# Designed miniproteins, single chains, continued (2), part 62

Each design is a single chain, and the fold is of that chain. pLDDT is the mean over its residues in the fold that is shown.

## One batch from the design tools (miniprotein)

Design m6261
Fold by ESMFold2-Fast:
Order: sequence, then C-alpha cells, then structure tokens
Structure m6261 (fold): chain A 68 residues (1-68)
Amino acid sequence: GAAEDLEAALELLESNPEVSATRVGDDTIVASTSLSPEKTIGLTLRLLGDYPNLDVTLSGDTITLSSK
C-alpha cells in the first residue's frame, strides 16, 4: 500500500549519497538532489515506475512523493 511504498522509497532515496530525503508528516517525502538534471529525471521516472501508490513530482532539484 501507500505507506509501504513511502517507507521503501525513503530507504531507496537515503541510500543515495547525492540525495537528501526527509519525511514531512505522515504521507509525504521531500528529497533534494545534487545529481545532474539527467540523473534527477531518471530517478524521478524510476520512482514513478516502482511506486504506483505514490504521486511523484519534480520541481528543479526537488522530488516530492505523496500518498495517492
């Protein structure tokens, strides 16, 4: 479910030293990346594919994941 996807996504993001991810409330993760724009887009597309119970948005170098 969405809660399981959030925990898995947070663990994945925290495993990357170029990503700083934090949980904001019960249903949202905000991640800031120092990755290149190309790699940031690639990561965003991966998150969209791997976590179907989450909404994933990209704004600049910030990826936001929230429960659907």
Scores: mean pLDDT 84

Design m6262
Fold by ESMFold2-Fast:
Structure m6262 (fold): chain A 83 residues (1-83)
Amino acid sequence: SRLERIIRAVGDLAIQLAKKRGFSDELIELIREAYRKGLEAVRNGDVEKARAIYKGLMEATSALFKGDEERALEAVRKALEAV
C-alpha cells in the first residue's frame, strides 16, 4: 500500500541518518520500534495508528536533519505512546 511504502521510506531514512550522524543507540532502537509498529498497524488495517507513527517518524527525521536528538526522541516517544 502507499502508506506502507511511505512508512518504509521515512523509517529507513531516519535509521540511516541517525547512524550516519552517530546519534544514540537508544534513539536508533526507538526508531526501529516505531518503524516495526507502523508496519504492523498497516498490516492490521489500523490506519489511524499507522498515520500517527508516520507523523512521529517524519517529525523525528526533521529533528535529525537539524541535529536535534532530544526533539527526535520526543517525537518517536509520543508516536509510540499513541499506539
Scores: mean pLDDT 86

Design m6263
Fold by ESMFold2-Fast:
Structure m6263 (fold): chain A 73 residues (1-73)
Amino acid sequence: GVEDVTRLIGLILRIIGIGEQAKLNGDKETEKLAEEAVKEVMKAIKAGASDEEVIRLAEEKLKEIEEKERAKK
């Protein structure tokens, strides 16, 4: 539904934002993780995954990136 689409867009924008910030900071590892996360989400959408499945995947990828950043700093 519209709520699910809005949530998914928000999650994707957060991942992109982390990648852009990492790029500005010269953090190529986090930039690559964010890029790969977006690619995996797009692959799921292309494969016909449900909005719920795609949201869950995006949330899992965002959590992985945030946990790795916390462990690094």
Scores: mean pLDDT 81

Design m6264
Fold by ESMFold2-Fast:
Structure m6264 (fold): chain A 71 residues (1-71)
Amino acid sequence: REYVERVSEAIREVLSLSPEEAKEYLLRLAEEDPEVALSAAAFALLHAKLLGDKEAEKLLQEVIDEIEARQ
């Protein structure tokens, strides 16, 4: 389905970007589809936590908080 395809594409894009680039990408995506952006950000946050990437974890949490505040 379109939603699953969009989330999968967003996850692949986020994982290919630096944490700062991923933040900008996700905030831009949230303007179009906040549900897809939140799903992709949540996956990327879990991935960052598993890798111990504290910078990515912090930036992705900020993105999630910002998108939720805009909802």
Scores: mean pLDDT 80

Design m6265
Fold by ESMFold2-Fast:
Structure m6265 (fold): chain A 71 residues (1-71)
Amino acid sequence: MPAPEPLTPAELRVLMALGDAGLDAALSPAEIAERTGLSQATASRALRRLEARGLVERLPGGRYRLDAVAA
């Protein structure tokens, strides 16, 4: 299997923002950008990378939540 790459600073900030919002909270890329100070584009790219890792789950309507079972 390919070795897991370390999380980028943007990915870590996104995970922290989702954790602070709570395990049941679903946030859009725009909401995460506002919470983290990242651009919406950076937040969106970080969310896609975290989804590929199984650390966040994409919900209907383009919102994301922390995947508690992957922790």
Scores: mean pLDDT 76

Design m6266
Fold by ESMFold2-Fast:
Structure m6266 (fold): chain A 62 residues (1-62)
Amino acid sequence: SSEEKHKLILELIGKKLQLIGLEFQKELLKKRNGPQAVLDELEKEIKELREEIKRLEEELKK
């Protein structure tokens, strides 16, 4: 339905904004020689979030 599609679009937008924030944080930490453990955690979160975004984009193509 159009309402379900609208909810998926809003969720997708929210996750894409979250991804931008996490990627920005990772880039700043790399430039400032931040702790590797924190960088590894951010990279894991970014990977998981990208997989969620991909699933939502595939759902919206239906």
Scores: mean pLDDT 87

Design m6267
Fold by ESMFold2-Fast:
Structure m6267 (fold): chain A 86 residues (1-86)
Amino acid sequence: AALDARIDELEARIEEAYKKAEEAIKEGKLEEAKKYLKELEELLKELRELLKEAETKEQLLRVIGATLRAIGYIIELKEKIKKAEK
């Protein structure tokens, strides 16, 4: 229950950080976009710790799914920021 709530919180924070980073890129605020990118990288560290705490197969799969999503967002944002800096 408590662990499921932590997974829900991290999933929500990942989606929020990604949306804020995309908005910042669209507005030309590249330093703000980099701040949210760093937040996503810190959320990945939290997911790695949570993976060690997973007690059920369902929790493990949810954390893995969130990890893959966060990695995909980081790769996408890094590419978009690099293109915007040119």
Scores: mean pLDDT 86

Design m6268
Fold by ESMFold2-Fast:
Structure m6268 (fold): chain A 87 residues (1-87)
Amino acid sequence: SLEEAVRELLGTAVELALKYNIPADIALDIAREVLEKLKRGELTVEQAIAEMEKRMKDYVEKYGPKPLTPEEIERLFAELDRLLEEA
């Protein structure tokens, strides 16, 4: 289902942001852009996850890692919960 695909994508966004130390705002921007493509049927969930991971890796390679603060982690979960409710 679309809800299951969205949940998988957004859950993976959190995991990748924490793994690669991506700033919350950047992780959310990447996740939103990829989510819109998924909702339009332009990408499968597997393709969406792959594109998201590539963009996060490219960001870290260019700008370096930045560990998330507890407040940024809370914001990530709150915004992703909102995106899931909108699906």
Scores: mean pLDDT 82

Design m6269
Fold by ESMFold2-Fast:
Structure m6269 (fold): chain A 69 residues (1-69)
Amino acid sequence: SLEKGKEAYKAGNYEEAKKHFEEAIKQDPDNSEAWNMLAKIYLNEFHDTEKAKEYLDKSVEIDRKQLKA
């Protein structure tokens, strides 16, 4: 869940945090916070700037659509 992902992230368990955020996205693909948290993990911990950008772009697109509703 999103909450379990946040707890794992605060504890420094980034692989566990990633798993929980991926599960949150499977349950709700419009969960922009979960996409944003995955982007942060890929950027800061895995040093994968390309995946971080892809996930951040998804988060921004979801937020933009929510603001129009």
Scores: mean pLDDT 80

Design m6270
Fold by ESMFold2-Fast:
Structure m6270 (fold): chain A 117 residues (1-117)
Amino acid sequence: MELVEETRRLIEEARRLMAEVEALMTRALQEAGALALAHPEVAAEINALAFRGASEATKLLSEAEALIKRAEELAKDPSKAEEALELAREAKRKAEEARKVVEETAAEIRALAEAAA
């Protein structure tokens, strides 16, 4: 009973985090585009970093979504409550990893642009 409620809460937290990561990624890509225009000498490197970071974050968000869908399906069966909970925890971890990828990529792009100035 409590495992089902915890699973639902973790899924809700993971979905909120995924939405935050998507918003952060959109902003980071916009900033990367502006910095590439301002620093044409490193534009190719900025664009390569932005592409790799966005691709990795998108992959992690896709993995989190798949884990959420599986957790929701397993949560319908009381005998699978522990498995559903673990999948929900893994989904949240994937979303947190995606956030870290976006934040680290944005920081690397800013550092590259600052060094080029």
Scores: mean pLDDT 89

Design m6271
Fold by ESMFold2-Fast:
Structure m6271 (fold): chain A 67 residues (1-67)
Amino acid sequence: NEAEKAYYRGLLLASENKLEEAKEEFEKAIELDPNFWPAWYALGGVLKKLKKYEEAEKYYKKAEELK
């Protein structure tokens, strides 16, 4: 589905250290499917790499709630 496609594009961008572009793709995945918990986890991971630790924890917690 479209959310899953955005998620995989985000993973590829994150692996290339294109963190802002990866963030945009994960945000798109969440907009397309707010219950797609892997996108919330992935966005948390990008935020952690950006040193936004408190924001990252919020996204990880949201992902855990959606499981």
Scores: mean pLDDT 86

Design m6272
Fold by ESMFold2-Fast:
Structure m6272 (fold): chain A 55 residues (1-55)
Amino acid sequence: SLVDEIMEELEKLREIAESLGLPVSKMMSREELEKLSPEEQELLLAIARQEIRKL
């Protein structure tokens, strides 16, 4: 599901940040992600993937 993909990307970003000694960003819960519209979920996934590419 799209929510599962978002959670996976956010977890990857968290793990990368922790490995570099950077402050861990606050992660949204699954319940909070499920409340987003499909369009909002797609946008958040795109943002998370773009942030990972910058690292």
Scores: mean pLDDT 72

Design m6273
Fold by ESMFold2-Fast:
Structure m6273 (fold): chain A 59 residues (1-59)
Amino acid sequence: MTAEELAELAEAGRGREAYERALELSVEDIQRLVEEAKLAGNSLAAAVAGEALREKLAA
């Protein structure tokens, strides 16, 4: 999954699908997605990726 793909899913109202796909990734890959989304200025994608990262780190 790329930051662009995550953003497209979230913007299309498929935020739950984007979140579930992000949860399949490693912590390192999710951290990369969060930073890429922030650099792109996509707050929605950054929020979705950040939620997935928080869930993985809480386990």
Scores: mean pLDDT 80

Design m6274
Fold by ESMFold2-Fast:
Structure m6274 (fold): chain A 55 residues (1-55)
Amino acid sequence: SSGLEQAQARGQRYMTEEYEQLEKAAEELIEKDPSLEPLAQTAIEVAEKRKKELE
């Protein structure tokens, strides 16, 4: 395998983990203030869309 392929795979994994952290933060926001659920849900949807773009 080339170094470029390995770097791309690591980049994709790093970004996926970053979006997973964003989703977790949004879920924690809902836990603290359920009235913010619509805003937090939007953030989760954006993170899921971005993760699909990495596939």
Scores: mean pLDDT 78

Design m6275
Fold by ESMFold2-Fast:
Structure m6275 (fold): chain A 67 residues (1-67)
Amino acid sequence: MEKEIEEAIKEALVAMVSTIWGLPRAETLDELIDLLRRRAEELREKDPALAAQLERMADNLEKIKKE
C-alpha cells in the first residue's frame, strides 16, 4: 500500500520534471537527481535563478528518496 503510493509519486515526478525541464529519460530517482544537479551547474552563469530552482528540486527529490 505505502510502496504503491511511493511508486506512483515517483513516476509522476519523473514524468513531470522530464517534461518541464527537457531532461533525458531517467529510470531511477537517483539518475533524475543527478541530471537536475548537472543541469543546474550548466545554467549557473546564464540563469542563476533557474539553477537555484533546479537545485531545490533535487533536494526535495532526495527527501522523498530517503523515505
Scores: mean pLDDT 69

Design m6276
Fold by ESMFold2-Fast:
Structure m6276 (fold): chain A 80 residues (1-80)
Amino acid sequence: ADGLIRAAEILKELAEKYLSPEDAEKVRQLMDEAIALAPTDPEKAAQLLTKAVNLIGKSMSDEEYDKFVDEFAAAAEAAA
């Protein structure tokens, strides 16, 4: 559960950096829902996380997505 919450917070921060304000808002809404569900329904929380990652990938270029993935991996490693 804690790992999912941490991943959701990282995704919110990176979405604000790389996405339009409108798409960042959508990711924030999905992540807030995932954080709320993580303690009681971690499977649904993980599905929301996957949906947000798909939205992020669709909303940016391949080069931007590579940078996003690298920053996410670095943030997740630092948090572990």
Scores: mean pLDDT 79

Design m6277
Fold by ESMFold2-Fast:
Parts: structure tokens; C-alpha cells; sequence
Structure m6277 (fold): chain A 66 residues (1-66)
């Protein structure tokens, strides 16, 4: 199986990769750079500008449950 945003298997996602993921998941929505930064801040607990798959899953799991 192919993981388009974790091809290296290091488990880290950058802001740019998050933007691409959001565009694929929500093609009918337009995300501004500011909105992507806000989402990244909600997911990126450490503030390093990188997101782990665990943090990403936790964020979307909360959104999907609602």
C-alpha cells in the first residue's frame, strides 16, 4: 500500500503536505494559508511545524465523530 504523505515512513507531515492532504480530502472547500496554519497549530502540539500521524488521526477523529 502507498502512503502519499508518509512515503518515507518517518511519520512526520509538513505544513505543505497538510495543505495537499486537505485539498484532496475536501476538494469542494477552499483553504487559505491562514486556515491551514490554524489547523496545523491545532494538530501540531509541539509547535515545530511538523505533524505526526497520531496527532493528525486524533484531530480528524474528533471532527468525524461530530
Amino acid sequence: SIHPFDPDGDGLMTKEELRELLQKLFPDRTFSDEEIEEILKEIDKDGDGKVTPEELEAYFKKKVQE
Scores: mean pLDDT 63

Design m6278
Fold by ESMFold2-Fast:
Structure m6278 (fold): chain A 80 residues (1-80)
Amino acid sequence: YEPTPLELFEKKKYEEAAKLYEEVLKEDPENTSALYLLGESYFKLKKYDEAIKLYEELLKRNPNNEDAKKKLEEAKKKKA
């Protein structure tokens, strides 16, 4: 049994989750859910610059993504 990246994220294994989401995005760069959860994983790891870039990419794909908007603002506040 291999844990999914989402299962690793839910277990707060954010470094391992981020690695698996990076692999998901290599196979499917258009996977919006993987982009969001990679951003969340970086945010939990306090890698705010990396999280900001991913949330900005989500907003480029869908400017009405309220979750990405809120997370982008939160990450910017944490970086300050």
Scores: mean pLDDT 83

Design m6279
Fold by ESMFold2-Fast:
Structure m6279 (fold): chain A 55 residues (1-55)
Amino acid sequence: SLPTSDQQRRDRLLAWADTLREQGFDDEADRIRAAVDQGDLDAAWEVLRQRNESL
């Protein structure tokens, strides 16, 4: 079965938030979780994108 795009994005964002926290990026991890909790997956992805571009 194909997962729902939004569900897949949500699960991936939460997994990345955990990874970022483990790497010491607590502020970015917290922002991703807050955006996901608010239902704003685009804002959560933007936080992740900005962090990845900084690497």
Scores: mean pLDDT 77

Design m6280
Fold by ESMFold2-Fast:
Structure m6280 (fold): chain A 65 residues (1-65)
Amino acid sequence: MAEEYIKKANEYLEQARKAVDAGDREGAIQALKKSIEYYKKAYELGDPEAKERVERLEKMIAALE
C-alpha cells in the first residue's frame, strides 16, 4: 500500500533532478515539495524509512531557498 506513494515520491524526485539540470531552481523546489508530500503519506501507512527521507529532503529545500 505504501509502495504506490513511494513510487510517486520517486517520480517527483526525478522531476526535481531534471529541473536542477535545466537550471530551474523554482521547479526543483516545487518537485521536492511534492516528493515530500508523498513520502509523508507513505510514512503514515507504516514505512519508517519515509520519515528519514522527508527530513533529508526538507533540509535540501532549505539549502536551495
Scores: mean pLDDT 80

Design m6281
Fold by ESMFold2-Fast:
Structure m6281 (fold): chain A 85 residues (1-85)
Amino acid sequence: SEELELLKEALELYKKRNAPQSAIEAIDFAIKYLEGMPREEAYAWLEKRTGKEYSPEQLDKLLARIHKLLLEQIRAQLAEEKERG
């Protein structure tokens, strides 16, 4: 999908530019999630990162929000690069 290609391109760019490890890990997680990561694995990752117990419904909403924010940040950064030529 176009989103998956965008994330993979952003991952390579972030690594080359010495982006924070937390940002690189978030992009890598988003790629794996879109490629069909089991929901149980995604839930475990979120709970470990947040240190809180969530219902599956709450975890699904949190995953969707993280994914949306990450894509918005990546699109903004790639648009800035396009302006530079």
Scores: mean pLDDT 73

Design m6282
Fold by ESMFold2-Fast:
Structure m6282 (fold): chain A 99 residues (1-99)
Amino acid sequence: MEESLERMLARILKEIKKRVSEEVAKKIEEILREYRREVLRVVATSADPVAEIERLHEETKERIKEVEGLSEEEKEFILRLFDALHAHILGEAARQQAA
């Protein structure tokens, strides 16, 4: 999970940096890196990692929406990329539970 999550995160951050200011991109990177750390923590420690990941996803979406300097189109773009990251994480968590 760690390596594939870092690769997906790196790709998402590259796409965000193309469309938003450097200052906004840094704020989003901080939010997404905190999300990554929390996901890895709940996967290692939680009795229900899927439910915790879903909660973290919703909380992180709200944090992204609160970032100043984003147009509505930029917010939708970032949230769409974040939803793709979340789907990837859920797929990996489900495979680990099935093993």
Scores: mean pLDDT 81

Design m6283
Fold by ESMFold2-Fast:
Structure m6283 (fold): chain A 60 residues (1-60)
Amino acid sequence: SATEQQIEEIDREVLRLYLQERYDEALALLDKAIAETTDPEVIAALERGRASVAAARAAA
C-alpha cells in the first residue's frame, strides 16, 4: 500500500540520518511520521525509534 511504502521510506531515511549522527533531522522526520500516522502499532514502533534517537542525541 502507499502507507507501507511511505513507512519504508521513512525508516530508510531515519536510519540514514541516524548513521550520519544527524539526530535533529531524524527526530523531526519521526515526529512528522507519528503525527501523520493513525495505526497504533506503527505509532508505537516510531515512538520506540524516536526514544533511541533522542537518547543518542543526548549522549552526543
Scores: mean pLDDT 82

Design m6284
Fold by ESMFold2-Fast:
Structure m6284 (fold): chain A 95 residues (1-95)
Amino acid sequence: SLRREVLLVGAEVGLLEIEVIMAKKYPDSISLEDLERLKKRAEETYKRAEEVLARVQADPNATPEDLALAQSTLDGARRVLKEVEELIKKVKEKQ
């Protein structure tokens, strides 16, 4: 089910958002290597969110709700990726 794929990608975005919040709250508990791994996961999740949105847009049976959910998921993935990149930059500036 395409809706199931959207929900699964959305769940992955939610988990990444929690990890970003924890990295911001406890910056001394996360290494640069951990942040680089988080970035790779965020990049993979972003690509999957783009692919899922494209498939929802191409599906003539997709509802406005399905489109809104897929778009929201992509927006979330984009925010997470940006925040992880900003955290990496801050850590590198301290070295």
Scores: mean pLDDT 88

Design m6285
Fold by ESMFold2-Fast:
Structure m6285 (fold): chain A 87 residues (1-87)
Amino acid sequence: DKEKKKLAEEAIEKVREAMDYEGEGYLYEQKDLEKAAEYFEKAAEYLEEAAELLEKLGTEDNKESAKEARKKAEELRERAEKLRKEA
C-alpha cells in the first residue's frame, strides 16, 4: 500500500530529524544549557510525531516502535528539564 509506505517514510524522516536535534543538544550541553534543553525538546517533539505516524500504520511491530519512540521522547524531555534547572 503506497499510503502506508508514505507514512513509514515520514516516520523515518521524523526520527532522523530527532537524531539531528539530539546531537545538537549533546554539543550544547557543555556550552549553553538553555540551548541544549531547547534542542532536546525539539528532538522529543519529532519522536512524538514519528510515534503518531507509526501508530497510524497499525501493525504490532509499528506500535512497538511507537512505544520506543515515545519512551525516548520522555527521556529527552526529562534531560531537558534537568538542564533547565541547572541553567
Scores: mean pLDDT 87

Design m6286
Fold by ESMFold2-Fast:
Structure m6286 (fold): chain A 65 residues (1-65)
Amino acid sequence: SLEELRERTLASIEDTKKLVEKRKDQISPEEAEAYLKAADIVEKNAEGITGGEARDLMVKEVEKA
C-alpha cells in the first residue's frame, strides 16, 4: 500500500540520519549538513517513492553540495 511504501521510505531516511550522526566525526561538517538537508528534502517529497529511490535522491542532493 501507499502507506506501507511511505513508512519504509521514512524509515530509510531516518536510518540515513542516524548513520550521519554516528559518523559525523569521520566526515566533514559540510558533508554531514548536505546529507541531512538531502534527507529533509526527500522526506518532504517522499509520498509514493521507495526507500531505494529515497536513497538515490539523497545521493543526488549530496553530489550537488
Scores: mean pLDDT 65

Design m6287
Fold by ESMFold2-Fast:
Structure m6287 (fold): chain A 61 residues (1-61)
Amino acid sequence: TPEELLKRAEEVKKKIEEKIEEIRSDPSLSDREKQLLVEVAEGMLTMYEYVVRKELEKLAA
């Protein structure tokens, strides 16, 4: 259902945001490595939000 998809999306978004925080606080990573990894994680979040929206539109059709 759309409600279940939205709940799942919220949980996934939270996990990605937690991973970004983990990357930023990792003392083993250089500033450049942190920047590149955060960019990837932010890109994944944007893509996931797009896919969720697309699936919600299909469920409404």
Scores: mean pLDDT 83

Design m6288
Fold by ESMFold2-Fast:
Structure m6288 (fold): chain A 102 residues (1-102)
Amino acid sequence: DPERKRRIEERRQRFRENIPSLIELLKDVELRSLDELKEEMRKAKENNDEATLTRAISSILLNALLGLLTPEQIEEAIELFRELNIPDEIIEVLELLLEEKK
């Protein structure tokens, strides 16, 4: 969807422009390795720990939005999100970011 891709890119540009304010708002979100986040997500899903699951999802999305994940890592995250039945709207964000990097 070209309009959705445009909105994602515009959102990323606004994010970069407002980085100081956004970093302050996101200061409690950890930038961690994808492998660590994948393990935490699986464990959180098994234990119905929604707080840990949400934190891990937010960390993966933040890493992806900041361009810190490779296309392969985004594909791994998408597969994990599908495996764990994460809402389609969140998976769509990662799919659009993956298309942007291709």
Scores: mean pLDDT 72

Design m6289
Fold by ESMFold2-Fast:
Structure m6289 (fold): chain A 89 residues (1-89)
Amino acid sequence: MKEEAERKIERLKELLKRATELAKEATTTEAATAAIAAALTAIGGIFEAELLLKKGEYEEALRAAEEGLRAAEELLRRAEELLEKAKAE
């Protein structure tokens, strides 16, 4: 449980890095907003899950990390789609 929660937090940190890179590459307000939303969602998930881990609430930490990943991954996919549409002719 604890190790699984820690692995999900690491995935959130990787997603945060990717979302930040997409925000820098975004050429439209819509793509930039989606990428920023993904980054902020990942930050929130990391903080919540790490706080729960420090309290010894490993099952709750895993749930927080999984919910954060689900939400942030959806926003990241939206940002990637918007960025691709902006490049397409």
Scores: mean pLDDT 85

Design m6290
Fold by ESMFold2-Fast:
Structure m6290 (fold): chain A 60 residues (1-60)
Amino acid sequence: SLEEFIKELEEWIEKSTDPEVQAELRRILEWLRENKDDPLLANYLKIVAEGLKLVEELRK
């Protein structure tokens, strides 16, 4: 669910060690909270968040 993903995203933000990735994930979290009733946008933002997590891993 979207609520479950928001909780998971909050955990990713807390665990992030890359300040640039952390900032982008926080922007996505805010956007998701503001647009809960837009399933297309929510699904797109989930993909972007997962991509940012991969970017952080590749930067290590």
Scores: mean pLDDT 82

Design m6291
Fold by ESMFold2-Fast:
Structure m6291 (fold): chain A 86 residues (1-86)
Amino acid sequence: SLIEDAELAKRAAERVLDPEKAKEAVELLEKAKENFEKAEEALAAGDLEKAKEYYEKAVENALKVGSLLSPEEAEALAAEADRLAA
């Protein structure tokens, strides 16, 4: 699930990034996770428009993590998240 993916990405960030970047990445991923949770709540309530808005906000916060990272840091984070998911 997107919520589980965000949680794995948070754990990966803490393990592979320096503490300052890890803190910023975790804050953005936590915002992504919160918006995914709100999207699921809106979907359960039948509010498809609100669900879409929250999914879009969640994706925007997740993409901001990519903007914080070098390509090598992004690759390391993705690899560690995949390892934690296994």
Scores: mean pLDDT 84

Design m6292
Fold by ESMFold2-Fast:
Structure m6292 (fold): chain A 50 residues (1-50)
Amino acid sequence: LERARRLAANLRAQGYSDEAIVKAAAAVLQQETGLSPEEAERRAREILAA
């Protein structure tokens, strides 16, 4: 979770699109936590909205 949050913040600061950031964060969450693609994407969107 912490790594996905940090990645999202860094990519957003660099001007990447929200869609690209969500995909990158969701991929990290899937590998690190074993979440389903659906759940990982939902969590990634929550991280971006915070």
Scores: mean pLDDT 77

Design m6293
Fold by ESMFold2-Fast:
Structure m6293 (fold): chain A 70 residues (1-70)
Amino acid sequence: AVPHFKLSFGADLAQFDKDKDGYLSAAELKLAMRSLGQNLTDEQVDEMMTYAEGGQFNYEQFILRQSLEA
């Protein structure tokens, strides 16, 4: 994986997280990913939300899991 992408990705998602609680709703996640040039389907958003607790997606944890899966 590319370290620059992960650092930039996390910072960009954090910009959409106005509360800075480390979580995004499904709608905010879809909007943020679209802003990054990715069009997510509802199914893909739901898949990413499997990493969420209480209906909010922890994008930082997802980025870390990407590194561990490699």
Scores: mean pLDDT 64

Design m6294
Fold by ESMFold2-Fast:
Structure m6294 (fold): chain A 55 residues (1-55)
Amino acid sequence: MLSDEEIEEKAIALAKEMLAAGVPKEVVIHSLRTLLESEGKEEVAERVAEEVEKL
C-alpha cells in the first residue's frame, strides 16, 4: 500500500485534475475527505483539504 506521503501527493494531484475539469472546489474537498477518512487517513484528509483550499 502507498505511504501517507504518497497518498497525500496523489490526492492533491487528483484534486488539481478535478478542479481543471470544472468540478467545484467544495465537491473536490468533500469527495477526497470522505474517501481518505473511509481509509482511516483522517490526518491525510485534513492536510489534503487544507492544500486544496489554497489552490
Scores: mean pLDDT 81

Design m6295
Fold by ESMFold2-Fast:
Structure m6295 (fold): chain A 79 residues (1-79)
Amino acid sequence: SMTEAIDEVYLLVNEELEKVERGEITEEEALKRVREEVKEKFGESYAEFAVEILKKILEGDEELKEKVKNLVENLKENE
């Protein structure tokens, strides 16, 4: 469903964001990985949405970053 696709987008964005924060990959690599993985699973519209979210967080949108991290924690707790 659309809701399940959005949840997976947030999971993928957070996974790649955490890799950037740990210094495991570059911001450019994270954006590429998010785009490719979301596109394969859900198509180009969701890939554009995912890339936009990650770009905003990397550019300093702390409110969006906290929202994404909170959504991911809720998803992990309710597995």
Scores: mean pLDDT 82

Design m6296
Fold by ESMFold2-Fast:
Structure m6296 (fold): chain A 61 residues (1-61)
Amino acid sequence: SDREEALKYLKEAGKAASKSSGEAREKAIGYLNRAGAALSDGNYKEAYEYAKKAVEAAQKK
């Protein structure tokens, strides 16, 4: 389901953020907060998109 996919990706984004540092971590945390807010509002597609951006931000040096 969309909710389950968003939750799984949000968890992965959290792990990626915890392994990052500096500006990459700050940006990842920002997207994670947005993903969490979207999830609580029932906007699963938006939550997934923000979680994806969090993972991408965490992968930056």
Scores: mean pLDDT 81

Design m6297
Fold by ESMFold2-Fast:
Structure m6297 (fold): chain A 80 residues (1-80)
Amino acid sequence: TMAMIEEMVENTLRLADRLLAEHPEDERVRRLAEEARRLVEEARASKDPKEAARLAIHAEALVTLAQMYLWVQKQEAEKA
């Protein structure tokens, strides 16, 4: 369980860093990626495996939301 949480945390950090590097001027993407990084830090600091899992899942959801937001923006640009 803890090993799975750590893998999720590592994947989430890599995605958040990629989003920040690719979209530094996108305020919404930046906010979501930065919040995901904070949640990852909280998950690593947690001594409760259930809380660590909840925080890791929440961080992954924020990164996914940022990716979906970027996908929607690309679709809107192609239709405009």
Scores: mean pLDDT 83

Design m6298
Fold by ESMFold2-Fast:
Structure m6298 (fold): chain A 60 residues (1-60)
Amino acid sequence: LSEEVREVAREVAEELRRIGDAADEGLAIRGEGKALAKATGDKSLEEEGYKKGLEIIGKG
């Protein structure tokens, strides 16, 4: 590969890593809200976890 293609590939890999990290964190927080909602029967806790998860994913 040319040097220019290598540079672009590195930048793409870095961005994908950032997006993946943010997605994993968001999914974990969403999962916590869902588990708490199931344990307490309070559906609003699932909704809060979902909102927080989306905010973190959107941040990536």
Scores: mean pLDDT 70

